# Designed miniproteins, single chains, part 100

Each design is a single chain, and the fold is of that chain. pLDDT is the mean over its residues in the fold that is shown.

## One batch from the design tools (miniprotein)

Design m3701
Fold by ESMFold2-Fast:
Structure m3701 (fold): chain A 58 residues (1-58)
Amino acid sequence: GVDWEALLEFFRSLGFPMNPEAQARFRALFQRFDRNGDGVLDAAEWEALLANLAGSLA
């Protein structure tokens, strides 16, 4: 699964600026897709998060 640290590393590797505002937005999105509430996204939750972001990143 993808935890919060793995998500941060992934987006940093893509060149995303992870400033405090971006981190707050991504944290809210992470929590929205974390159906288990355990702080880890499974494959389906991670794909749903990425699909949601793809529409915003054009």
Scores: mean pLDDT 76

Design m3702
Fold by ESMFold2-Fast:
Structure m3702 (fold): chain A 100 residues (1-100)
Amino acid sequence: MEEAIRHLEEAIRLAEEAAQSAKNGDVDTALKKLQEAVDHVSRAAELAPEEAKFTVYAALIQAATDLVIAQRSKTPEVVAEAARNIAEIFRRALEEVRKL
């Protein structure tokens, strides 16, 4: 559980940093950080105990969908919105996992 939680916490930080990079017009840095955030949650899903796996995988799928939209758009506004949404998805997943 603790290793999965650490990966979720790191993913949240990366998504928040991505939102800031996108607001500053640095779309390439934002997209790179969002990919790293999704990769951390993928690792969290693998490491999560059985009771947490569904929550973490659901968050991963939702975040990956928002990342694809951001990657196709490449506009700072859309990437910043996707980054904020991804951070919120991961925060909610972390809250649910912490209750288990």
Scores: mean pLDDT 89

Design m3703
Fold by ESMFold2-Fast:
Structure m3703 (fold): chain A 85 residues (1-85)
Amino acid sequence: TAEAQAHFEKGKAAYDAGDYEGAIAHFEKAIKLGGMIVPEAHYYRGLAYAKLGDTEKAKKDFSLYLWMSPPDDPRRAEAQKKLAE
């Protein structure tokens, strides 16, 4: 759990720095380790894939996020919009 959270935070930091490939690598580790951050890790990995132009991988991640996320998660509207476009 703590290790998955640490990779998730490193992924977000890489994403904010414009290192989308580094962000994806960290989110992949967070997802592999599992736990409560997995839906959020899919959401942010989808954003990183979209920045790199990998539309198919981005849509897959947004779909997985929507399947796993709670109905009150504020990121659901953005993910649904990304899937519809």
Scores: mean pLDDT 83

Design m3704
Fold by ESMFold2-Fast:
Structure m3704 (fold): chain A 110 residues (1-110)
Amino acid sequence: SLAEKIREAAEKEEMVIDKETARELKENSKSEEELMRRFLELAEKAAEEAGAEILGVSVMEIDGEVNIAVEVRSKEDGKTGIVVLAERLTPEQRAALEAARAQALAAEAR
């Protein structure tokens, strides 16, 4: 589940891919706006279940496909991680998301 992926990402302080949530959102959404709305609702619920808070959401078009990255912080220990809603990432796509995360963290600090 997305909640389990959020816990895993924060516990390991890593970037984790959630293929199942990516697939379900794409199959059940008729537009990018509907996908984003469904995602935000699901992400808020999953973060609550995981005992985490959402620090930021990044939307990136990678290889003609919309990918969503969620940065989370564990309420238990303050550890942070990223969950990426995608089937797979190339090394180049992972580097781009890591760069976007660094920028999002800098923006949050303001």
Scores: mean pLDDT 74

Design m3705
Fold by ESMFold2-Fast:
Parts: sequence; C-alpha cells; structure tokens
Structure m3705 (fold): chain A 58 residues (1-58)
Amino acid sequence: MELYRVLKDFPQITPADLALEKGDIVELLREVNDNLWLVRNLKTGEVGYVPKSYLEKI
C-alpha cells in the first residue's frame, strides 16, 4: 500500500476533489497525470483527486 502524508490543507475546489487536512494519511490509488493523483483518505474512507504537490511519501 502506497501511503502519503498531507503537507498542507487542501480544500475541495471541484466535486471530484478530496478535501484534506494537513497531517492526514492517504493511500495512492492511481497517478492520473504528473500533477493529479486519485487517493483514499484513511481517516474517512473517502476517495477523490488531489494535487501530488500536497503529498509526501511515508
């Protein structure tokens, strides 16, 4: 399982985005492109898109 830590708060800008708080742990599901990743929030179980620049591998 590919796990990443959220580096800074990310608001939901579009309905497909996943709102994240700094310090949340997410699972990488798919790298859509160089800037956009599909992830699951391990705290909520919710799935959505986030910019990869908000994430750090653990």
Scores: mean pLDDT 84

Design m3706
Fold by ESMFold2-Fast:
Structure m3706 (fold): chain A 57 residues (1-57)
Amino acid sequence: SKGAELARKAGEAALRGDGEAARAYREQASSVPPYDLNEAAAGAGMRDAAEHGVHIP
């Protein structure tokens, strides 16, 4: 679900050298409740992914 999505984005951010985003995604994935408020689609995850040109279906 969204936790898995955040973990995936963390890996992609790490591959791009974005350690800050990667850490934030991993932390959010481990904290289920916060990811619901920040939502992978609207939270820092989507913001950073879009900023780095990550393809989001």
Scores: mean pLDDT 63

Design m3707
Fold by ESMFold2-Fast:
Structure m3707 (fold): chain A 80 residues (1-80)
Amino acid sequence: SDEELEKKLIERLSKELKLSKEEAKELIEMLKEYLDVKSVSELLAKADSEITPEKLVEDFHLPKKSAETIVRILKELQKE
């Protein structure tokens, strides 16, 4: 379910980026807006082609290491 995917994504982002669950959820909502998608499953489907670490650095002002970690997490979850 989308709810289970969102929970997994929140947990992964929170742990690896040292964010609170609320901050991780906020990041997910920003990424959904960025890709104009309404669900986490759609986010994961489009992330592989539409999100690069370079775009996250430019558009979200994230440190390069954080951007690389986000892209890796999204790709890993899509493969499930």
Scores: mean pLDDT 84

Design m3709
Fold by ESMFold2-Fast:
Parts: sequence; structure tokens; C-alpha cells
Structure m3709 (fold): chain A 95 residues (1-95)
Amino acid sequence: SKENLAIAHNNLGNALSSLGRYDEAIEEYKKAIEIDPNFAKAHNNLGNALSSLGRYEEAIKEYERAIELDPAGNLEADINAGVASIKLALNKVFP
């Protein structure tokens, strides 16, 4: 099913992220989102990988999308959006 394919890409992204292969993880999470744009967990995981690469503006957008799709289930995304916003502010003051 399309749902199973989206889950498979998300899980591959998680495995790549665990290996520190963040650019490859991002591509797999994007494939999961292309198949299922409402996949809140994939948006949150994409935000985490982007944040690990210092891509905080992009990470914040993905966390906000995860929260929009599943407000009750995404306390992690809400916290991570706040952390990424602080890191973005620090990078602008201390580049």
C-alpha cells in the first residue's frame, strides 16, 4: 500500500539518521512526505535531521507542519521548534 511505502521510507530515514547520514535521511523523509503529505511523524523526523545539519529555518517549518497535522501527539515537535528557533537566533548573533 502507499501507506506501507511511506512508512518504509520514514523507517529508512530513521536508520540513516541514526548513522549520522543526515542528507540521505532527509531525502528518505521527503519521499515519505511525497507519498503521504499528512505523515506528521515524517515531518517531525525531517525537522530533526535538518536541525542536526544546522538548517534551523527549514527544521522549524517541518516541526510546525508536524504540530499542525497532529497537535496532541507532537509535544516533541513543539519543543524542538522552540530549540531550533533559539539556535537560529544564536547563529544570527554569533555566526
Scores: mean pLDDT 86

Design m3710
Fold by ESMFold2-Fast:
Structure m3710 (fold): chain A 123 residues (1-123)
Amino acid sequence: DPVELLQKAIDYVREGKFDEAEKYLDQALKEIERLLKEGKFTPVTLSRVLEAILQLLEVLAREKRYDLIKKIHDFFKKLSRSEYAPPWARVAFHELSKLAEKLLNTEDPEERLKIVEEFKKRY
């Protein structure tokens, strides 16, 4: 379950265990790609993944882990162009990639939190 893997990544970021967080993030991203390729990625899975990634981006921005935010950006940018992603999911992946890009380009911690909150209001 990619959401369980993302929740473990969030917990490890909060503990300052960034190597473990990256390991669980990488596993979650591989599982998302597997579900898409197998035609098992549902709108319910998308909603849960979006919520978990938003929480992860918030804690990563707070910890200034721009390397992991960039990994999330690059992954969802790739998925927004993927033939395996249904059109409704590609739109969400594109918006998530744009959110991660805004976080990478924002130096003020308060502005980063506001960006995440504004995205949460739309989804």
Scores: mean pLDDT 86

Design m3711
Fold by ESMFold2-Fast:
Structure m3711 (fold): chain A 73 residues (1-73)
Amino acid sequence: SELEKKLRELILRLIGLKLRKIGLEFEIELLKEEYKKNPSEEIKKKIEELEKEIEEIEEEIEELEEEIEELEE
């Protein structure tokens, strides 16, 4: 059915975003460790950029989770 197809597409997109978030969180932790050893404005800016990207992903995850709930109920 079209509903099952739409749910599948939303769930796969949600999984993709959650995996991307985990990857970015890992990148930030590596950059924070590097920053402790060699503090630089470049590393600090990169951390800030990745943190902003996580915020955008979290917002999209929230929207997708709401869409999935509406379609499942």
Scores: mean pLDDT 87

Design m3712
Fold by ESMFold2-Fast:
Structure m3712 (fold): chain A 98 residues (1-98)
Amino acid sequence: ADELIERGKKAAEEGNVDEAVRLFEQAIEKDPEKAAEYYRLIGEAYRKAGKFQEAVDWYAKAARLDESLWPHLIQAAVDLAIELEKEGKLEEVAKEFR
C-alpha cells in the first residue's frame, strides 16, 4: 500500500485529484483497516484541488471511522464556508436550512 500512497500524494500535489482518489481507493482495498486514514488523504486531495464540498464529504467518512480526524472535517467545512462566501452563495445555502 505504501507505493499507492506515495503515488496518490504525488497525483494530489500535481492537481490530479481523480488519479489520487483512484490510487487511495486501491490502497483501501489492500488495507481496509486503514480506511479512515485513506479517506482523510482523499479529502486532502480534494481540498488541495479547491473542491471543498467533496473534501468535506470524504473527511466526514474518515471522522466517522476515526473520531481523532474530526479537526480535519472542521477545517474542510470552514474552507467550504469561505468559498461559498466568496461566490456569494453562503446566504442562499443558509436560507435553505430555515
Scores: mean pLDDT 78

Design m3713
Fold by ESMFold2-Fast:
Structure m3713 (fold): chain A 69 residues (1-69)
Amino acid sequence: SQLKELKKKLEELKEKKAKIMEKIQELLSLDPNDPQVQKELAKLLKEAGKVTEEIKKVEKEIEEIEKNK
């Protein structure tokens, strides 16, 4: 079903975001004044933002399906 596929996609996106957030935490444990650390942190924050937007889109699609009762 479409709902089952969307819920699976949401799970995968949440796992992807969790892995990105773990990498961000690892970078934050390094020298915060290192330009390379700052550059990688900015990149990961941008990727986390994109995944968060995808999560919101999928959550909205699930909500619309569940609202049609």
Scores: mean pLDDT 83

Design m3714
Fold by ESMFold2-Fast:
Structure m3714 (fold): chain A 62 residues (1-62)
Amino acid sequence: KKVLHVYVTRADKEQAVQLKESILATHQQYPDILIDLEIEGSPSEEAKKEVEEAEKLAEELR
């Protein structure tokens, strides 16, 4: 399977929500692509929860 590596330096709350939507859409259109999400830096406290959910979603869709 192909692997798509996504690197984000700092995610705000909106970017984290968009990441979740992009992960779902990519999996639906390209189920052969595995998504590996790496976020560098410390997101804001509100963004941390959205970032955590995006990472879990990427792993669940493997």
Scores: mean pLDDT 70

Design m3715
Fold by ESMFold2-Fast:
Structure m3715 (fold): chain A 70 residues (1-70)
Amino acid sequence: AEELRKKGEEAFKQGKTDEAASYYLEAGIVYAQEGRYDEAAKAFRNAYEATGSKVYKRAADILEAAAQAA
């Protein structure tokens, strides 16, 4: 999961926003499957910032709420 997030950061730095969003999305899914909701929320937040897509913002908000409830 951390490796996917790092690949997302690297792609974003290179201006490859679609590639960055793909890596962030994969990282977020893996973190969520591991029960690491704070890291999952951050990954989806990074995808939102890269793309502007509100679907990633909504996913991040849900995961942040799940992390706070734990």
Scores: mean pLDDT 78

Design m3716
Fold by ESMFold2-Fast:
Structure m3716 (fold): chain A 69 residues (1-69)
Amino acid sequence: SIEEIEARIKELEREIEELKKELEEAKKEYEEDPSIENVNRLVGLSLRLIGLEFEKELLEKKLAELKAL
């Protein structure tokens, strides 16, 4: 339903903001110690952020289509 999509978008916005804070910390840890472990953590969080932002974009497009009906 439209309501479920709107609720998921709102949840994604919260998750994206939390993940951005985690990424800021991971970047700082990488700058202090560029170990393979810190590189892998930074890469993993970056990929997760891309995934969440893409999911949000797809849901926003779907919501726009449903509201046009």
Scores: mean pLDDT 88

Design m3717
Fold by ESMFold2-Fast:
Structure m3717 (fold): chain A 57 residues (1-57)
Amino acid sequence: MKKLRAELELLESEIQTLKDYLEKNVLTPEQKAFVQATIDELESRLEKVRAELEKLE
């Protein structure tokens, strides 16, 4: 459980950092697409970690 909670917090922090980066920086369409794809992958991973944590609780 403790390891999954740490992974959850790390993923949430990384997603928030990337969202802030998208909002605060002027990016090319290609750069925006890349960052958004990265966010989408991290959010998918976050949902899987949440589901695993829920199964243990």
Scores: mean pLDDT 80

Design m3718
Fold by ESMFold2-Fast:
Order: structure tokens, then C-alpha cells, then sequence
Structure m3718 (fold): chain A 52 residues (1-52)
């Protein structure tokens, strides 16, 4: 359980970096729909975090 908790914290950090890379990739491709989807997903996760 402690190992799982540490892994979850590392996953959150890794997830944040993945979002930043996804945003950059969408910008490089000019994918405005993908960029919007990424932002919407991040906002939903932040709201879920606040609800916890």
C-alpha cells in the first residue's frame, strides 16, 4: 500500500509532463481540436481533485 501510494505520486508527476508534451505536439501539428480536448481533460481532473 505504501509502495502504491508512492507510485501514484510519481504517476501524477509523469502525467503532468505528458500533458505538457501533448500540448506541444498539438501546437506543432496545428491540431486545435486536440489542444482543446487536452485542456478540457485537465480542467476535469482539477475539478475532481478539488472534490476530493
Amino acid sequence: EELKKISEKKRERFRRELYERAVQGAKDLGDEEGLSEIHKLREREEQARKAM
Scores: mean pLDDT 73

Design m3719
Fold by ESMFold2-Fast:
Structure m3719 (fold): chain A 79 residues (1-79)
Amino acid sequence: MTDAAEAAVLLANKIVEKEGGLTGAALARPASEEARRMAEEAFELIPDDASDDFISIALNEIARGAAPAEAVARAREAE
């Protein structure tokens, strides 16, 4: 799996955890330092008061294969 694909999975899991879902097993999986950095940087770009629409757009972009930062940027532009 590419670093971007691993980071996208980590970002999706962080978003689900923030919304009250538990993804501990997936978050504990081995990932490259670069993949973790990409996921953490993208997650920090998500506003604390992000709407349900923002979260839905970000997750849909990740599902389409977007890189973590790109998915968050598209959600921000659409909101």
Scores: mean pLDDT 69

Design m3720
Fold by ESMFold2-Fast:
Formats: structure tokens, C-alpha cells, sequence
Structure m3720 (fold): chain A 73 residues (1-73)
């Protein structure tokens, strides 16, 4: 991956984290907690992507998706 691609991935993940935090403000309490946790994982994934650790970033995104899926089940 190029430096530009790493930056793009990180920026997209940070945008997703912000969207999750905004959604949490109006969500039901249990879903709100899951959305905030998913936002934290997305921010960690962005940091991993900036460092070039794309595999770690992928795992963190998958974990965020699992957290949300469990909350809506």
C-alpha cells in the first residue's frame, strides 16, 4: 500500500467512527453502548492503518462489526 492509500483508509475509518458516535447519541441505551465501542475500535483501526498494519486494522473493523451485530440481534 502507498502512503496515500494508508491515509485514505485511516481517514475513512475516522469518518465511520464519528458517524457511530453521532448515531449513539440518539440510539437506545444498549445499542448506544455498542456503537460507542465500535467507534473506539474504528479509531484503533485507523491508527493501525496509518502505521501500515492493515491486518490489525481489518481485525479491529471485524470486531466493531461483531459488536454492532450482537447489539441488534
Amino acid sequence: LSEEEKKEIAEKLLEEARALEEAAKTADPELAEALRRAAELAREAARAAEKGDIEKAKKLVEEAQRVIAEAVA
Scores: mean pLDDT 83

Design m3721
Fold by ESMFold2-Fast:
Structure m3721 (fold): chain A 64 residues (1-64)
Amino acid sequence: SEELQRRLERLGVRRAIEKGRPVTVEDVIRAAEELGIELSEEEREELIALGDPRKVVERLAELA
């Protein structure tokens, strides 16, 4: 959903700012887990394989 996508992007951006580095795929996955999204090991590996935090956000929004 668009609302979930916005929440994931906001949390990922906040973490990057706090750490002084670019947003990573791991930051987005952790944001999803903080929002209560349960990911299987297979789903987590698939998201990591995308290699792009923007694509991870889009994929998670499609799953919700």
Scores: mean pLDDT 75

Design m3722
Fold by ESMFold2-Fast:
Structure m3722 (fold): chain A 55 residues (1-55)
Amino acid sequence: MEPSKQQAVDAVHRSLAAHGVEVPREELEKKIEELIKQGYSSSQAAVKVANEALS
């Protein structure tokens, strides 16, 4: 099952915090929402946002 947008945001936020990276949930939500609007799934959007933040 595809995670909800909020579940994707929560997962990315927790993952980044575990790596010592602090990004506000509001910024993660905007990035994930933008990717979903481009046709990505919530899971795909979460992976892309996490990778960009850890770059």
Scores: mean pLDDT 79

Design m3723
Fold by ESMFold2-Fast:
Structure m3723 (fold): chain A 63 residues (1-63)
Amino acid sequence: SQLEAEAEVALLEMQAVIYEKSGDYENALKKYEEALRLARKRGLPQELIDRLEERSAEVNKKL
């Protein structure tokens, strides 16, 4: 369901934030990319996809 997909994306985003706060930008980026792939595949709201793209790009700048 969409709610399950949104929950999975939220969990992946939370894991990415934990990695980011610990300075593990490589693993943070991987989690954001997983979240983004799932959001796109499941047709989640564009606002969510845009947010994930922006966060992913920001983390990538730190690599």
Scores: mean pLDDT 88

Design m3724
Fold by ESMFold2-Fast:
Structure m3724 (fold): chain A 57 residues (1-57)
Amino acid sequence: AEREARNLLLAKVANYEAEVGRENATNAKMAEALGVSPATVSRARRELDAARAAQAA
């Protein structure tokens, strides 16, 4: 359901950042590559960053 779709989106965002480097991965470029809105990418990146910070702590 929604949880799987969200996890898949987060995985795609993480893979894109890993492939091109975070500094080169803009919300607009990622939205174009993933076929979603820039707002969706911005939210996903925020959630991913929070999850990474929680795992690193």
Scores: mean pLDDT 76

Design m3725
Fold by ESMFold2-Fast:
Formats: sequence, structure tokens, C-alpha cells
Structure m3725 (fold): chain A 65 residues (1-65)
Amino acid sequence: SATSIAAAAIRAIGLQAEGYFEKVEISGNKITLYVEKKDEEVERKAKEFKEWAESLGLTVELVVK
């Protein structure tokens, strides 16, 4: 839904602004997160976001450099 994608977009962009994600892309119901694999906290934040967003019916893709 538009509300679910908007909520997820706001949270993902907030985490990107805090330095957890290098880039966030949104296309339809899919959110793509670009992260550095060797940071365990960043990986944890990405997985927590993915589990939450997928519970809303969204698709989350994690791209690691």
C-alpha cells in the first residue's frame, strides 16, 4: 500500500542519513539498500529493517559492496 511504502521509505532514508546505508532506492513495492558488508551493526540494522518492511508486504533487497 502507499502508506506502507511511504513509512518504509521514511525509515530507510532516516537510516541512510544516520550513515547506516550508502544509498536507498525505491521502485514500486521494492526497497534496495546499499551497504558495506564488514560493518556488523550496519548489517544488523539492514536485516531488522528488511524483516519489518517485509512484514508490511514489501520486498527488500540488500546490496553489499
Scores: mean pLDDT 80

Design m3726
Fold by ESMFold2-Fast:
Structure m3726 (fold): chain A 72 residues (1-72)
Amino acid sequence: AEEDAELLFQQGLEYYKQGDYEAAIRAFESALAIDPNSPRTAEIYRNLGDAYKKLGDYEKAEEAYEKAKALE
């Protein structure tokens, strides 16, 4: 994709604000796929966890939060 990871992260945040948690998850995962080692990576994992929690996927949420903690 021509977009950078930051743009995908911002799109994910916008989907989350609108309550489209599935679209937010896809955007966050795409951001991580483009640049898994950015200064944003821990923040992206925390937001990914929040989106999974909103969908009731507590196991995926916990996994994402633990990845975020490992990076801080």
Scores: mean pLDDT 83

Design m3727
Fold by ESMFold2-Fast:
Structure m3727 (fold): chain A 55 residues (1-55)
Amino acid sequence: SVVEELQKLLDEAVKAMKAGKNREAIELTNKYLELRKEHFPELLPPGTKEFKYIE
């Protein structure tokens, strides 16, 4: 289901972040946000944007 796919993307993003794979974590988070927007647009918080590391 879409809900299971969303949970999987979150879990993978957290795992990537803990492993120091920041680029992969960002990509997984962006995939999660896009999928959530497509299926549950009303549940997105205001100002949700694609994430990038700034340095």
Scores: mean pLDDT 70

Design m3728
Fold by ESMFold2-Fast:
Structure m3728 (fold): chain A 100 residues (1-100)
Amino acid sequence: SHLLEKMREIYKKIEEIVEEVIRLAKEAEKEEDIEKLEEILKEMEEKLKEMEELLRELKELAEEEKSKEAEQILLRAQLYLIAMSGEILVLRRKIERLKA
């Protein structure tokens, strides 16, 4: 399906963003400098925004395709968004603790 090929391309971009966020999260775990942590947080939030746009496109394609593969791709992408949001929350909490 032409729609499935487009969905796979978008999903690959989402996976690349997830890898970047995981790298940033690991960097943040080792860091205690508030200014550096705030820069990492900003980069993670920008990546989250990019992923939200890609997920919006993916949802539109999945609604048109309506295959089990399309549903699985969309579900995996949604789970990645939840995981990324969790990593951002963890970093925000670390910054708040260091400022206290």
Scores: mean pLDDT 90

Design m3729
Fold by ESMFold2-Fast:
Structure m3729 (fold): chain A 64 residues (1-64)
Amino acid sequence: SASERTAKEVAVMLEAAAAISGLLSPDEGREVAERMRKLAEQSTDPEVAEYLRKLAEEVEKRLA
């Protein structure tokens, strides 16, 4: 359902925040970034999709 998808998107965003904070290993952070990109592709909301892509980029940039 749409509600379940939104909850998953929020959960991934919180995981990304943890990765940016340095609480996750580099490998875990890369997995989070990959999941965010997949959720962005599946999102029906263009703003949410763009936000998820930007967060994935920030996570990847932090790990580089």
Scores: mean pLDDT 72

Design m3730
Fold by ESMFold2-Fast:
Structure m3730 (fold): chain A 68 residues (1-68)
Amino acid sequence: MSPVVEEIRKLVAEGKSVEEFEKLLRRWVQAGVSREDIAAAFIVLAKAGFSVEDLRRLGEVVQEERAK
């Protein structure tokens, strides 16, 4: 697994909030993390039981950062 997927799995296990994942995803996009790794991170969040609304919000954040 990529380092970003390992990091997100750890944060999920720690019970981090949607707001923490939002900040993390913004930083990853700014750091040039690949679309493939970001997509893999979303699969981890979906499997962890994050709501459709939360996943949509995080996806909009990623798109916004990529548009800059």
Scores: mean pLDDT 80

Design m3731
Fold by ESMFold2-Fast:
Structure m3731 (fold): chain A 61 residues (1-61)
Amino acid sequence: SEAYERLLQGIENLKKLKDKISVEEMKAALKRLEDFANKYLSGEERERVLKAIEEVKKEIE
């Protein structure tokens, strides 16, 4: 779905900004992406996006 593709692209774009924005800004952006995934995606697409967000969170702790 378009929402799925856009959320994955958002996560990839956010990874590219990792060294240019604060950890707090990164976490806020990831939380917004997570909220959108929970609202607009279901099943496997939601699971994949949430897993990608979790991997980024582990990296920025």
Scores: mean pLDDT 82

Design m3732
Fold by ESMFold2-Fast:
Structure m3732 (fold): chain A 97 residues (1-97)
Amino acid sequence: MSVKELLQIGINASFLLLVGLVELDLGDYETAAEMAEKAAELAEKLAPYSEHAKEAAEKAKEAAEAAREGNGEEAKEKLREAQKYLLKAIDEIEEKE
């Protein structure tokens, strides 16, 4: 997979995590969980290229579970952690040029 393709996947995952945070603020926990799960699937595709991508996927999965349990505060915390790790993964992938 090219660096450009990996970066596109990372950017798309980041956008989904941001949408998840907005949906939690609007009270749509099911949509937030779906966005987090989609972000986790994308981050897992980056896991062979970055340890931080693996951590981002794990945090996104935890966020989806928390959202489905109605724990909005934990879900927001996990989405923010997933975003932090995902941005580190994007930086690491860019440096592999």
Scores: mean pLDDT 87

Design m3733
Fold by ESMFold2-Fast:
Structure m3733 (fold): chain A 54 residues (1-54)
Amino acid sequence: MLPEEVRRKAEEAVRLLRQGDRDGANRLVIEASKDLSDEERLLLGQYIRDLLAE
């Protein structure tokens, strides 16, 4: 579905969010989404929401 590198950055961003580093998390999400299609950006958002729901 998503490239492995993008999933890895999403997992890192969620870790930063849980630590209270919203700025660091946002930068990682922007970097991960830089070369993604609109559909892949929606999938990235869903993946992050799924990780946060745990």
Scores: mean pLDDT 80

Design m3734
Fold by ESMFold2-Fast:
Structure m3734 (fold): chain A 77 residues (1-77)
Amino acid sequence: KEEEIEEINKKIEELEEKIAELKKEIEELKKKLEETTDPEEKEKLKKKIKELEEELGVLELELAVLKTVKKKLEKEL
């Protein structure tokens, strides 16, 4: 169980890093969207932002599941 907690901690750290990178990319794209006046570029940016927000949602859910599993394993010790 201790080794399982260590593996989960590593996965949590990797997911947190990935989530941070995605949040930064989304923020940069939202800033570009605000500065953009071309309707075609706005549509491309909106689509890209939506795709990344969907990916972010999946990763945040995975992180929540891993944190829950870790908490249960710690409670059993």
Scores: mean pLDDT 83

Design m3735
Fold by ESMFold2-Fast:
Structure m3735 (fold): chain A 62 residues (1-62)
Amino acid sequence: MKLSEEELKEISEKSGVSLSTVKEIAEAIENKDIEKLQELLSKLTEEQKEKVLELILEYENK
């Protein structure tokens, strides 16, 4: 996992997505598991999807 627990918590707080869901999304991205990622994202609002993905990409590129 490339993201720290503190980074995952910040993503959770800023996106409004639960910490457990953020962790699962980050793991799916790391594992290139597109099917799992789509399933997790389907449970979120469009705003939550956009924000959580933007934050994960921001933190991974730092």
Scores: mean pLDDT 79

Design m3736
Fold by ESMFold2-Fast:
Formats: sequence, C-alpha cells, structure tokens
Structure m3736 (fold): chain A 96 residues (1-96)
Amino acid sequence: HMLEKLKKKAEEAEKNGDFTTAAVYYLAIGNYYFKQGKYDEAIKWYEKAIELARKAGNYSLLATAYENLSKVYEKMGNTEEAEKFRKLAEEYRKKA
C-alpha cells in the first residue's frame, strides 16, 4: 500500500531530523488525498509538509506546498484563501 509506505518513510525521516525528506513524503501524502477528493485530509498533510519544510529552511518545498494548498482551497470554492496561499507560494519561490 503506497500511502502506508509513505507514512512510515515520513515518520522515519522526521525522527532522524531529515526534515526535507519528511516534508517531501508528507507532500506526497497530501497529493494522494487531493487526488481522492479528500480535501480536509489533503490540507492536514500539506500543513505538516509546510511545518517540516520551514524547519528545513527549504523555500522551494514551502512554495510547492503553498501552491498545492492554494489548489485545494480553489477546489473547495474558497477563492480568497486560495489567492492568499498562491501569493505565499510566489513569495517563497522568489526566495528559493
């Protein structure tokens, strides 16, 4: 099961202080739920990815996570929140 494998790898990376790798796996988990139309779950895992990308100082991953979060809010019809996260993604992409 791909989701179960991703969760285990994310947890291992986080325990080892490899916040970049953990953020990548949490982002993949968020993408899995987004594809399933489970937007609340997708938001949860994207927020976790943002937390770890921030700890890693990885602005490229932060930008990617905020862009994906923006897409989730757009799908939910929350255009103001989507625009907010889109602008955050642009800001961090310039810093990367």
Scores: mean pLDDT 88

Design m3737
Fold by ESMFold2-Fast:
Structure m3737 (fold): chain A 70 residues (1-70)
Amino acid sequence: MIEEALEEAKRLAVERYGASEEEAEEALEEGLKEATEEDAELLRALVELEKMRAEGASEEELRKKLEEIR
């Protein structure tokens, strides 16, 4: 579950920010080692927000999603 969220985050980092696959993989592996269950939920929510943004969601929709995470 958290691994799926991290894999999606890695894909987004490579596609949107031009990060190398090696650098993204290393960062995600380091994060996974230190991640807690709370971090897993936050990461999953952040990945969902980034997907919504990439799909053209409005600022209002993104704000509502952020309030749900909080």
Scores: mean pLDDT 64

